# Designs tried in a protein design run: designed miniproteins, single chains, continued (4). Part 103

Each design is a single chain, and the fold is of that chain. pLDDT is the mean over its residues in the fold that is shown.

## One batch from the design tools (miniprotein)

Design m15557
Fold by ESMFold2-Fast:
Structure m15557 (fold): chain A 91 residues (1-91)
Amino acid sequence: GVEVAREAIERAKEAIEAVERGDITTAVGQALRLIGLELDAERLVSEEDLELVKKAIELSLQAVMAALRGNIEEARKYLEKAEEVLKEIEK
């Protein structure tokens, strides 16, 4: 489950950096990929990790959506929360 949560966080980081550069198309593309990961989570992740992985994906998506609204500070807060969830999966 760790690999899926890491992928979600990396996509969110790339999306936030894209927004900061004014590359909204790339940021939207990353949001769509995160939605795809959430839809596929039950097939990709064990039941034991599923709740935490879905939470990491959702927080990553919230980070991208905040950045797309122009709220980079809020985006960074959601990203930090997603990284905290990843640490719980890695234990």
Scores: mean pLDDT 84

Design m15558
Fold by ESMFold2-Fast:
Structure m15558 (fold): chain A 67 residues (1-67)
Amino acid sequence: SSSLERFEKEGRERMERNPELRKITQEIGRKLRAIGDGIDEAMKRNAGSGDSLGIIREGGRIGNERI
């Protein structure tokens, strides 16, 4: 049940030995957060206007490029 935590511990140990890997993980985290923000914005738009024409998927990509 702690499989994810076990993977995190191993990942942290590898990053401790390789700071470059930790920096890459931080970059990925920031990009994922930006994508999440784009999706959230698209979902708010869809909820307000009732437009579900795949905007959630497209909005995530466009939002990440625009913002």
Scores: mean pLDDT 63

Design m15559
Fold by ESMFold2-Fast:
Structure m15559 (fold): chain A 62 residues (1-62)
Amino acid sequence: AMAERRAAIEKALEQAFEDQLAWDKERGVELTPEEIERLRKSYEKMGELALADTDAVRAARA
């Protein structure tokens, strides 16, 4: 189902976002709340693009 693939993409992006924050923190890079918000929005935008590409591939195969 489309919902399962969406959930998988969203989960992967959420994990990547958390990993990026952990990586920065480990290296002494502390982001401001505003920078964290911008980073989160960038991941959300990537998720929207990934979902659009997935929908296009499915439509082409149907």
Scores: mean pLDDT 73

Design m15560
Fold by ESMFold2-Fast:
Structure m15560 (fold): chain A 121 residues (1-121)
Amino acid sequence: SAGDQALIAAGLGITLGQHRQKVVDIMLERGASTGVIAAAGLHDIGHEEVPLDGTEESRRRAALRGAELARRVGRELGLSEETIDLVVAYEGTHYGEQLVDTSGVDQEALDLVLQADREAL
């Protein structure tokens, strides 16, 4: 996938699916809620369509597309609106720029997903 190529190009030697699974495994080991585990499983979904080329613009486009996809896919999977909002907040912030409003989101849950993502790399 485009996301798998982006992670390989970054020198990580793992696929996007393997990276997401590591984040899920970290959340499971920490006893995270079902919503947080679901958010971990959907993070970086924007990279399936927007590969990283090393620019801030590609990261921004991936984050915004990931937020859009999180709402669509999350609803298709029957996730709660609270869980969908957490995924959207994660996608819109995980490159260090706040691209979406996060004020209505569980900030502790958001921080846990951000921490696990860093540990999975």
Scores: mean pLDDT 70

Design m15561
Fold by ESMFold2-Fast:
Structure m15561 (fold): chain A 76 residues (1-76)
Amino acid sequence: MAAQEEARKLAIEVVRERAELLLEQAKKAGIEVDEEALERELEEAIREIESTELSDDEVASVEKMRAEIEAIKAKQ
């Protein structure tokens, strides 16, 4: 049980951080981003994650995405 809750929390954090990085990169590139649309998409993604039971493969995928996001942040 706890493992699923932690996996969902991690997935939500990854999705939020990815959205923040996308927004930052777009602004740096001079691309206009609809922040309200991005926020709505983020809320929908979070709702989906909260209602989903993650498989072991999905948990591993989320952990890999987290590591990739950290690498991107370290580069910025």
Scores: mean pLDDT 75

Design m15562
Fold by ESMFold2-Fast:
Structure m15562 (fold): chain A 98 residues (1-98)
Amino acid sequence: MSIPKEVLELMTEAGVYEIEAAVYLTLAKKAETKEEKIEYLEKALEAYKKAKELLEEALKLAEKDPSTPKSVIEEIRNNLEATKEQIKELEKEIKELK
């Protein structure tokens, strides 16, 4: 069984935004000011929100295509759950810093 091309493309694009978020989280840890830290955390949050939207679309397309392996659907679901949790924790951290 092959992964549908559109699902694979959405998963790949989501992965790029997850890497972008990780870079901004690293920059936030190295920030010398509270204002700079908030800016990087907000950029990480924006990147995770984009990854979430792409993963939600990938999941929708994967579930509609009966040729999609169950393992791929579970991978998308697990990644989406992890991304949602990261968004929740980042929103909490940003609120506590403001």
Scores: mean pLDDT 88

Design m15563
Fold by ESMFold2-Fast:
Structure m15563 (fold): chain A 62 residues (1-62)
Amino acid sequence: SMELEQKKAAARLAVENAIKDYGLDPKDPRVQEAVERALESVKTAKDLKDAMERAVELVREV
């Protein structure tokens, strides 16, 4: 849905900002691939919150 796609776009920006805070390059193709994979698995708005939390956890571990 259009609403879900807009929320995914906002989630991508939030994750990119977190990546920058940890000194990683959000334009690195490998980083972008990981973020895209995490968000691509989202089918509902509920899944989006879980996917964002997992992406933030991944950034923290790097």
Scores: mean pLDDT 69

Design m15564
Fold by ESMFold2-Fast:
Structure m15564 (fold): chain A 90 residues (1-90)
Amino acid sequence: SSRFEKLVEEARYLLRVLRVGYVPTLPAEYHEQFLQELQGVEQRLDQLSKQEPTEEKIERIEKVIEEAEQLLSTLPPEELERAREEVEAE
């Protein structure tokens, strides 16, 4: 698997963890909007995964990973672990 393919897979995994673990921590009125934003990012990753890798595309995916990791770092460790376990059980 190429570096590009591994980064896409990592980004997708982190988006699933955000959906399960981060979204429930938000006030209920923000859940739908944030879920729509996550879906938009997932659709862009799907499109990028089907195209030839470029350094610019790699940088964009690395930015998604960085931002997802920053949001997940705000969760208590036990809640983050629970979210990861739920995603891995799917």
Scores: mean pLDDT 86

Design m15565
Fold by ESMFold2-Fast:
Structure m15565 (fold): chain A 84 residues (1-84)
Amino acid sequence: ALGELREAAKELIENYKDPEKFREASDRLAQAVREAAKTLPPEVVANLVTAIMITLVGLEIEDPSQRELLEEARRRIFAAADAG
C-alpha cells in the first residue's frame, strides 16, 4: 500500500511538465490513495496527501494550464482520501 502510494506520487512529480502523463499519474495516485484510505488511519493518509501537495507546489508551476491540472489532481486526491 505505502510502496504503491510512493511510486504513484513519484510518477506524478516526475511528469509534472507533461500534461497527458501528469493526468495519467494523477489518476494512478488517486487510485493508490483510495486503496491506502481503506487500510491506513485517516491521519496517516491526510499527512501523506499533504506532503505530496507541498512537493507539487514546490515545483513552481507557472503555466496556468498546468496549475489547473494541479488543482484537478489536488481535488481528485483529496476526494479519494475522503471516500475511504
Scores: mean pLDDT 73

Design m15566
Fold by ESMFold2-Fast:
Structure m15566 (fold): chain A 77 residues (1-77)
Amino acid sequence: SLSEELVKKLRLAADYARQGDYKKAGDYLTEAAIIRAKLGDYGGARRLMVSAVRAYLEAGDEEGAKKAREEVLEALS
């Protein structure tokens, strides 16, 4: 289910962040935000988008941060 996939993506994001792999953490947070949007949790999706953007910026990946924001906003429209 989407709920099971959401839990898996959030767990992966947390695990990669603990390892210092903020780019991978950002990738999984972006996927989780899109799943939240599909579930109709638009507030949760926006909060995960902010977390994904922060993860990419921590990794020095400004382009990844921009793309994550654009992808989640598209899923919310």
Scores: mean pLDDT 91

Design m15567
Fold by ESMFold2-Fast:
Structure m15567 (fold): chain A 78 residues (1-78)
Amino acid sequence: MEEKIKEIVKRLMERFGLTPEQLKQLIEDIYEAFEAMVRALAKLAGESELSPEDQRALEITKKNKEIALKYLEEMEKK
């Protein structure tokens, strides 16, 4: 849910004293690491392409990333 993502973003900024820009970078880094891990696990399992479940997990994670980044951009603007 979008509201839950906004709450998590606010909590992380408050708890760790992160700026919106710092949290944006952290979210991007985590997403890149997660995507690389999913692809590496698929290769280890002998799969030439990601399973539909793995593809869906990446799509959901990408969507959640987009929501978080959009919210952070709105905070940076004012």
Scores: mean pLDDT 75

Design m15568
Fold by ESMFold2-Fast:
Structure m15568 (fold): chain A 65 residues (1-65)
Amino acid sequence: DEALIEEVKKKLEEAEKEAVRIYLETGDAQKAQEYFEKKVEEIKEWLKKQGYSEEEAEKIVKELL
């Protein structure tokens, strides 16, 4: 589903922008990374709710990173 892939891409882009903002404001790379990892996990759970398997969700996210 092309529309679903675009939604995942948008969610990942927003998570990355926020992680960069955290790093720029705090200077804390670990805090920025933890935030991004949390958002990636939330996106994978969202994909599972859309009917994707764990393997499919992981593959979609990995291909867009």
Scores: mean pLDDT 83

Design m15569
Fold by ESMFold2-Fast:
Structure m15569 (fold): chain A 83 residues (1-83)
Amino acid sequence: SVEREAAIKLTVATVLAAEIEFIAKYKPDTPKEVLEEQVKNFEEVVEELRKIAEQLPEEEQKEILERAERLKKRVEEAVKEAL
């Protein structure tokens, strides 16, 4: 189902965001290009999630997009502090 697909993509995005935050905070010697590649993978999953969310009812779409935006801000802040 579209709802299940969105939930899976949101979970994947959440895990990727947490890993990026962990690397940024606890692995400062990580090469810049490795962190940039992980951020790119995160952004691709978020873009897929946004496209899937367009097929959901308005209220569910809004909730998913708000959660995705919060994850994006967390990743941007972590990368800004690390780079």
Scores: mean pLDDT 86

Design m15570
Fold by ESMFold2-Fast:
Structure m15570 (fold): chain A 73 residues (1-73)
Amino acid sequence: MAAVQQAEQQARQAESELILTQNGLSGLAQRAYALDKEEGELKQEELQRKVAELQAEVDRLRAEAQRLAAEAK
């Protein structure tokens, strides 16, 4: 029980950070015209990399939470 809640909590935190990072990337893309092109591209690359890392972590934690939930039934 507690292990499932912990894994789901971690997945939720990672998803929240993923959403915030994706929103930051979208906002940066819309404001790219106001930024130096090179600086804007580097920031987009950095945020895209972070999104990929968070997505992988969310997938891992979600799989773990579902495995634990299935066992706990």
Scores: mean pLDDT 67

Design m15571
Fold by ESMFold2-Fast:
Structure m15571 (fold): chain A 64 residues (1-64)
Amino acid sequence: FTVEEVRAALEKVGKSASDEELEAAVKVLQETDPANLEAIVKRLAEILGISVDTAGEILLELGL
């Protein structure tokens, strides 16, 4: 995953984030086991300052 892909997913759900937050989100997606979607959703919600439901929508846009 790239910063541009995460930014595009956020824009689709009407949200935005700083470049620093997007880089942190990309690291979570790269470093966390993809099978552990619950942990990824929680970490993305915290980093991006969004709800867990919105983080789940972002993961769907990313194909997870």
Scores: mean pLDDT 79

Design m15572
Fold by ESMFold2-Fast:
Structure m15572 (fold): chain A 64 residues (1-64)
Amino acid sequence: MAEELARYARSKFLSGRISESEAKDLILEGAKLLDKEVQEKVRELLSRGDLISAAQLVIDAARK
């Protein structure tokens, strides 16, 4: 589920257990399960290096 992928990526990245590129891949994989609009916003946040906001956007969108 998209929320689970985003939560996992954020948690493991913040604890230093996965790389930034691995976290980005997991967040993007979660976003692919959601609307194209969410995918586009996630890509923008990731391009700025804002992994935390990107993960949160996926979590929030998955709950709707």
Scores: mean pLDDT 83

Design m15573
Fold by ESMFold2-Fast:
Structure m15573 (fold): chain A 63 residues (1-63)
Amino acid sequence: ITPEIDAAIQEHAPAFGELARAVRARDGPDATLPVAGLNKGDTPEQVRAKFDAAIAAARARLA
């Protein structure tokens, strides 16, 4: 993984972790937050977009 891709993942990790905890608190400990379609060929922008989509889906799920 390039430093830019790793930075994009690290940037989203705290928000994703908080949302995963909220989902588990509401829906139970087996509840999951999937990030669809991540692969090794993704650019940093594609990685961010996929995490943003997963975060948006999690927020919609909790609303």
Scores: mean pLDDT 68

Design m15574
Fold by ESMFold2-Fast:
Structure m15574 (fold): chain A 100 residues (1-100)
Amino acid sequence: MEEAIKIAEEIKKRLDELKSRGATVEDLQEFREYLKELAEKSKDPRVKELLQGIIDLVDEAIERAKKLTPEEQQRLIDATIDYIKSLIDTEIERLKKEAE
């Protein structure tokens, strides 16, 4: 469980960095590949499930962003990052409770 919490916290930190620099669609594509690599390396099925859920959200955001203006893309990307961070916070709390 410590590994799952550590991975979740690292993902959250990367999302904070992406939002602070104004993430692009290309940044989301790179983030998706990072998550995919983490999922392939993880032996914990719960970590794999969490990562796949985030990948699905990122993929949906990328496809939606392609049809938007640059200003609408930035708003969608920022909103997607905030939503994923909220899901990660919920999962960290759940994992900490299960570790008790």
Scores: mean pLDDT 82

Design m15575
Fold by ESMFold2-Fast:
Order: C-alpha cells, then structure tokens, then sequence
Structure m15575 (fold): chain A 67 residues (1-67)
C-alpha cells in the first residue's frame, strides 16, 4: 500500500472517530483533542511534515466542530 493511501486512511479513521465522539449528547472536547493529536503523530510517522500534519489534523477537528 502506498504512503498516500495510508495517509488517506489515517485521516478518514480520525475523522470517523471525531464524528462519532461529537455525535454523543455529552461529547468530550478532551477526547476530540486526543484524536487530533494522535492523527498528527500518525501523519508524521508516515512521512508528512510536522507543520503540515498538525495543519491537517487541526482542519479535520475544525470541520467536525463546525458541523
């Protein structure tokens, strides 16, 4: 599997986890931040630049919080 596919899978998995958490009537902001941090770390391990990885993770969290 190419790194691009692994990156896309990691982003999709994190997005689904964040959406599932936010769908709870009493969701935890701390849990959402944990998923964001785990995504950023995973992206860095897959060869994504640290600043870009954090930007992607923040964008996913912002999107989940906005909708």
Amino acid sequence: MSKDVLIAQAVQDAYQQMRAEKAKPDYSEEKLEQIRNDLAKTLVKLGVDKDLAESIANAILTHVLSR
Scores: mean pLDDT 82

Design m15576
Fold by ESMFold2-Fast:
Structure m15576 (fold): chain A 66 residues (1-66)
Amino acid sequence: MLSEEQREEFIKKIENAKNEKEFYEAVGEALAASSGEEREALKRAISTTEEDLKVRKERVIKAIKE
């Protein structure tokens, strides 16, 4: 389970990602730190065909929050 500090840190990293490489690096760190249902929610958010980086960030951030 992600702590409140870990959730805040990952959300900040994802929001501050300037390109796809930085975005997937931040998402990879969140996946590595998460487990169980939280990891499954992140995997579902990532498996979108959405091309807009801003929309992809919003989906992943939502998965981290709840």
Scores: mean pLDDT 76

Design m15577
Fold by ESMFold2-Fast:
Structure m15577 (fold): chain A 65 residues (1-65)
Amino acid sequence: SSSLEEKKKEAIEKIEKAIKELDLSPENRQRALEAVERMRKAKTEEELEEAGNEADNAIVRGLAE
């Protein structure tokens, strides 16, 4: 099993790469960046998953808008 810190690093790197490479609407790009900050602050796997879901939702919406 990956430690919480390794899981954070992997998840954050994937989201940051998506933010850099995808043409997201400015509002949803900002939401994704805010969600990444919440991922960094997560103290549990559950908090990391919740913040990661917020980032994914912002990316999906950013591509659609």
Scores: mean pLDDT 84

Design m15578
Fold by ESMFold2-Fast:
Structure m15578 (fold): chain A 83 residues (1-83)
Amino acid sequence: EEELIKKAIEEVRKALDYLSQGDLDKAAEEFEKAAEILSKVPGYEETANIVKRAAEIARNSKTDFDVGAATLAAAVVLVELEK
């Protein structure tokens, strides 16, 4: 469980790095990996759904606002996972 959470944190951090570089497809891919990992951890279904939404926003980004929304969602997830 702890190992899976650590892997999910690493993928979310990679996604944030890609977002900062403007690589939206790679950011979405890393968010999708994090969501898949979290979906396997009991009690993290809501957190997994937030990460899935971040992936969707990143992949379908139309404006700088969308990138900001994905970044904020990822930040909330990191706070939850790093407790």
Scores: mean pLDDT 80

Design m15579
Fold by ESMFold2-Fast:
Structure m15579 (fold): chain A 92 residues (1-92)
Amino acid sequence: ADELLAEMRRLLAEAEALTRQIKQLYQQNAPVQTIQALYEQLREVTLEIARLAAEVMKVGSREQRREAVLLEAEATVHLMLAYELLKVKQKE
């Protein structure tokens, strides 16, 4: 379970970097296709975090399961923010 949590933390850092890049591109008025491509990458990373969280829930301690839930929740917040930016851009 420690290895699963370490991988989740690594993927969350990747999700944070992708979210920052999406925000930057949105501010620079980048094409919707560019923002969408990064959003799809972020979605894949978030789905992998959810998959790893499900594995931690089966084999982890109470403390490890709690951390997995929080990491998954944080990833979901990043994905939701990116989705809102993409929706606004699609309406232009």
Scores: mean pLDDT 88

Design m15580
Fold by ESMFold2-Fast:
Structure m15580 (fold): chain A 72 residues (1-72)
Amino acid sequence: SLAETIEKIRQEYEAEAQRRIDEIQQQTDEAVKQLSSDPEQVQLAREQGRRLSQGVRDEARAKAEAAIAEAL
């Protein structure tokens, strides 16, 4: 059905985005542990992680919307 196709596309892009975000979060957490003695570097690492994660979310949303439009 149309609803099943839309849901499947959304779930696939969301799952892939979440995996990438989890990887970014792990890398950020590891960087923060290594930089724990420098608050300024810790803040920059966290900010970079947030920006990268937001980019992944925005890209996944746009790709899902495009894929749904093509499927319809």
Scores: mean pLDDT 85

Design m15581
Fold by ESMFold2-Fast:
Structure m15581 (fold): chain A 106 residues (1-106)
Amino acid sequence: MNEEVIKILEESAKILNENPKIEATVIGHSLIVQLADDEELKKLAEELAERLNENENIEAEVIGNTLFISLSSKKEILNNKEKAVEAAKYIKELLIEFKKRVESLE
């Protein structure tokens, strides 16, 4: 398990958890983001998932009110520490933008 990736995902979860409408948890190389039952939040999460999926090293989906983000299970990404860290940093950057957009709804 890549400790630097986990640290970046945990920092991302901490930033998201500053908003009371968001509950983020890190499990391995995955981030689970639970959203309040709000259609605008769900729409923003779906837009975020689409942007994350543009990166071949990231898998993201929205199921109900939950956004699931994970690093790709491809062996090349899991065995390349630099690419895994880059993907985690990209996730963090988009999550910071997402939080700002959520706050703009208030």
Scores: mean pLDDT 82

Design m15582
Fold by ESMFold2-Fast:
Structure m15582 (fold): chain A 70 residues (1-70)
Amino acid sequence: MDKKIIDFIVEEAKKRGMDDLAKKIKKMKPTDAMMAFFKASDPETRAKVSLKVADMQTKDILEERKKKLE
């Protein structure tokens, strides 16, 4: 889960031309990575990214449950 969140935030930063921020985020913990990205982003971008992270967390939990049953 943690790596997926970091990878997602890195890609969102790159899409917005924040390449230097993306490089720093790669070495951060997920919570720190999200905070760094949100400080550099507008409120609309923050809301959109937060919703997508929540969706990713839900999907990851479901996939982990499937793997444990198989």
Scores: mean pLDDT 74

Design m15583
Fold by ESMFold2-Fast:
Structure m15583 (fold): chain A 85 residues (1-85)
Amino acid sequence: SAAWEAALQQALRDAEEMLRKASKEQVEKLAKDMVENAEKSVKTDEEKLAAARGLRLVSRILKEMGLYESAEKAEKTAEKLEKEL
């Protein structure tokens, strides 16, 4: 729904602002937790889309921080979720 898409987009904006203020260790830990959650808890197309967008955001922030290995893992997990849509 349009309301769900608007809510997701706002959540991603809020998450980006929070992540840019977080430490490298905090962002890396969050990315790891998000990857693990994507493997265990994501069932619906809406959940897959939200998780994929979140993982792409975290991957971009990790790349900006120079954390390329963690960024690649997050990006590949996002790509896998998107492929299932």
Scores: mean pLDDT 85

Design m15584
Fold by ESMFold2-Fast:
Structure m15584 (fold): chain A 63 residues (1-63)
Amino acid sequence: DLKEKYEKLEEITREAEAILRELGLSPVEAQLLAGEIAAEAVLNGESKEEALERAERLGRELA
């Protein structure tokens, strides 16, 4: 259970950070927001697809 949550957290963090950086956020901003998105996804049982859609939406608003 914990290992699966950690793997999901890492995967979403990595992919969300890439999306946010591509949308023009600074490396620090992208890292912090990606971590928050990934943590919320794991805590709320959100799918990876839902989390990444949320990352793109937030990134566009902040860029």
Scores: mean pLDDT 84

Design m15585
Fold by ESMFold2-Fast:
Structure m15585 (fold): chain A 69 residues (1-69)
Amino acid sequence: SSAERLREALEKHHKAFAEQTGATVDYEIEVRDLDEDHLLVREKWKVTTDDPKATGLEFEREFVVRKAP
């Protein structure tokens, strides 16, 4: 499905980013059908640093993607 393909593409992108930057990034991605023409994407990110004195960051994003015609 379009939702499954988008989720896989996003997961691949996040893994590539972590590998290229050396950062530790944990992510959770949910992609679901919002309606016949749109997908709803929810991402949860957790970024950690190698410095044990630094604070980690956690944030969530939600956005809508139009399906291809």
Scores: mean pLDDT 70

Design m15586
Fold by ESMFold2-Fast:
Structure m15586 (fold): chain A 75 residues (1-75)
Amino acid sequence: LDGLELAAQALAKIGGMSREEGRRLATALLEGRVPELSAEQARAVAGAMRIGGLLSGSERMLRAGELAEEHLATL
């Protein structure tokens, strides 16, 4: 999965989660699937993916951030 390690690092460092948690969540999001997230978690994930995507130029991370924002809008 392209950008998986960058996405996982962004979630861990910016989203405030463990490396293992970040990798698991990054894998699901980059595959277009949103795990069960609270509104607070979805907000943190959206921010981390957007910032990481902008800094790295990863379109997959930007799309993952958009997916998390869409999930947040439905909560």
Scores: mean pLDDT 72

Design m15587
Fold by ESMFold2-Fast:
Structure m15587 (fold): chain A 103 residues (1-103)
Amino acid sequence: MKTPFEKLLDKHLAEVKALLDSGAPDEEIERAVRRFVSLAKLGLDFVLKYFPELVDEYAEHVEKKMEELIAYAREQGRDRVASLLEKALELLKFDIEQRKKYL
């Protein structure tokens, strides 16, 4: 998908990865993850309103990017961050499925 929200999502995920690479505290990474999740929900609202046919592609993009970041965090031994990302992904997947019921 070539939406402005995907580019912004990728930028925020890259920022989370940069924080992991710099050894930032878990609380700082948690704040960055919360910003990402809020943006992902805004992007979902946009896709559902204007491009509902692309919602599955949007969901797959977000899931793939988050799974890559979860694996990266685990490789670095940042288990708390990985668990936070897994919880955020499961909550986001739940939100997507609930909103799809109203399409």
Scores: mean pLDDT 80

Design m15588
Fold by ESMFold2-Fast:
Structure m15588 (fold): chain A 69 residues (1-69)
Amino acid sequence: AQEVKDAAAQAVEDALRRSGRLTPEQIAAVAEHVRSLSPGAQQNLLDTYQQSPGALERAVLALAESLAR
């Protein structure tokens, strides 16, 4: 369970760092939000990453925009 949280947060941080569009503070905020998600939501992020790193990047950028509102 904790390993899935850490893996999902790490995948999200890596995708956001790769995009170069967010500050380290914004990346940390999104990662913390990911750690607060249900295990099912975290698994969905990992599954998205496994299928397409680009799809995860798009999804987490949309999530970052949602959190900024």
Scores: mean pLDDT 77

Design m15589
Fold by ESMFold2-Fast:
Structure m15589 (fold): chain A 86 residues (1-86)
Amino acid sequence: APSKVQEQILKLQAVVAEALEEVGLENLSEEQRARIEQLARQMEDAIANLPDDEALARVTQLTLEILELLGAPQSLLDRVRAIYEE
C-alpha cells in the first residue's frame, strides 16, 4: 500500500494533470511547455532523491508553480494546500 506521503504526491500529480487537461496542451506556448517540462523533471528528481518530507514540500512548491503558469483557478491552489496539510 502507498504511504501517506506517496498518496499526497499522487494527489498533487492528479491536480497537475487536471489543470493541463482543462487548459489543453495545444493552447500552451512552446515556452510554457518547456517550462512545465522543466518543472515536471524537477518534481521527478525530488521524488527520486529527497527524503519523504522534503520531497512532499518540493513537489508541492513545483505543483503551485505549474498551476500559476497555467493560470489555474484559486480552487485548485486551495486543493493543493489541503493535500499538503493532510
Scores: mean pLDDT 85

Design m15590
Fold by ESMFold2-Fast:
Structure m15590 (fold): chain A 73 residues (1-73)
Amino acid sequence: SMEQKREEGIELAKQTKESAEKRVEELKKQGIKAKLTIDETDDEVTITLETEYGKIVLKIDKLTGEATVSFYK
């Protein structure tokens, strides 16, 4: 149902945010310069990870659970 998909999308967004925060701490411990930006709305989470090696943008749709990943140099 739509309600079940929404709950799954919200949980996925929460888990992905927590994983991104942990990953940034690991990168910093390795001496890598890393910047994490999280922008959250009721319908979407956008996670941007910027490093000296490039930028990753992950978008999660809370309504569908769909995730989109973009890579920039």
Scores: mean pLDDT 80

Design m15591
Fold by ESMFold2-Fast:
Structure m15591 (fold): chain A 77 residues (1-77)
Amino acid sequence: GLAPEEKREKMAEKLREEIKRFVENIPDPKVAELFREVVERALDVQLNGSQEEFDALSEELKPKGEEIERYVAELEK
C-alpha cells in the first residue's frame, strides 16, 4: 500500500502536470493567471492541511470547477 505522504506527493505531481496542460490550452494569459491562483491556493491547503481538510477540499473543488467553467463561458459572450 501507498503511504499517506507518498500519496500526497504523487497527487501533487499529477496535479502540477494537469495544471500545466490546462494552462497551456488557455489562450488568454489573464485567464491562465486566474486559474493558476486558484490551483495554487488549493495546493497550499493540501500541503498545510490534514486528511480532514483534504477530503473537504476534494468535495468543494467539484462544484467550484463547474462554476469556473460557467464564468469562462459567460466571459466569452
Scores: mean pLDDT 66

Design m15592
Fold by ESMFold2-Fast:
Order: sequence, then structure tokens, then C-alpha cells
Structure m15592 (fold): chain A 83 residues (1-83)
Amino acid sequence: SPPDQTITIDLIKPNEEEVKKLAEALGLSEEQTKKVLELLKNGTLENLIEAVEILAEALQPLTEEERELIRRKVEKALEKLKK
């Protein structure tokens, strides 16, 4: 846990906070949340797909409509983190 890590996320902090809030609401483990954030940070299409897969799996207890709504919002947030 590097002491200067907070400085690095200053620019993208709002988007990371949105992802963390969503992960917490979905009951994702700390390990899953870290993996999603790492995949988003690297920003390749393959990594974004993998991140979406992890989030989609966490959404399985929800209805089809709820999963679609959240998935669309998550995919949009993940694309913003890539920027």
C-alpha cells in the first residue's frame, strides 16, 4: 500500500469511487473489486470485457431488467476510467 497512491487517483477519483460504491452494493469481495479496478486502469478492450464479466457474475441474483440497467451504467463508468 504505497503512501503516494492517493495522489495518483486525484484525477480519476470520482470514477473509481463510483466503481467501488457499485462493487460494495453488489457484495463483491475486496479481491474482485481490486481485479476490476486493475483491469479498468490498464484500459484494453480485453481487460474491460473481463471487468464487465466479473461485475455481471455479481449481478446474477438480480432480475434480468436490473442486471441490464446496472450493466449499462457499469460499462459506461468502466469506459470513463479508461480515459
Scores: mean pLDDT 61

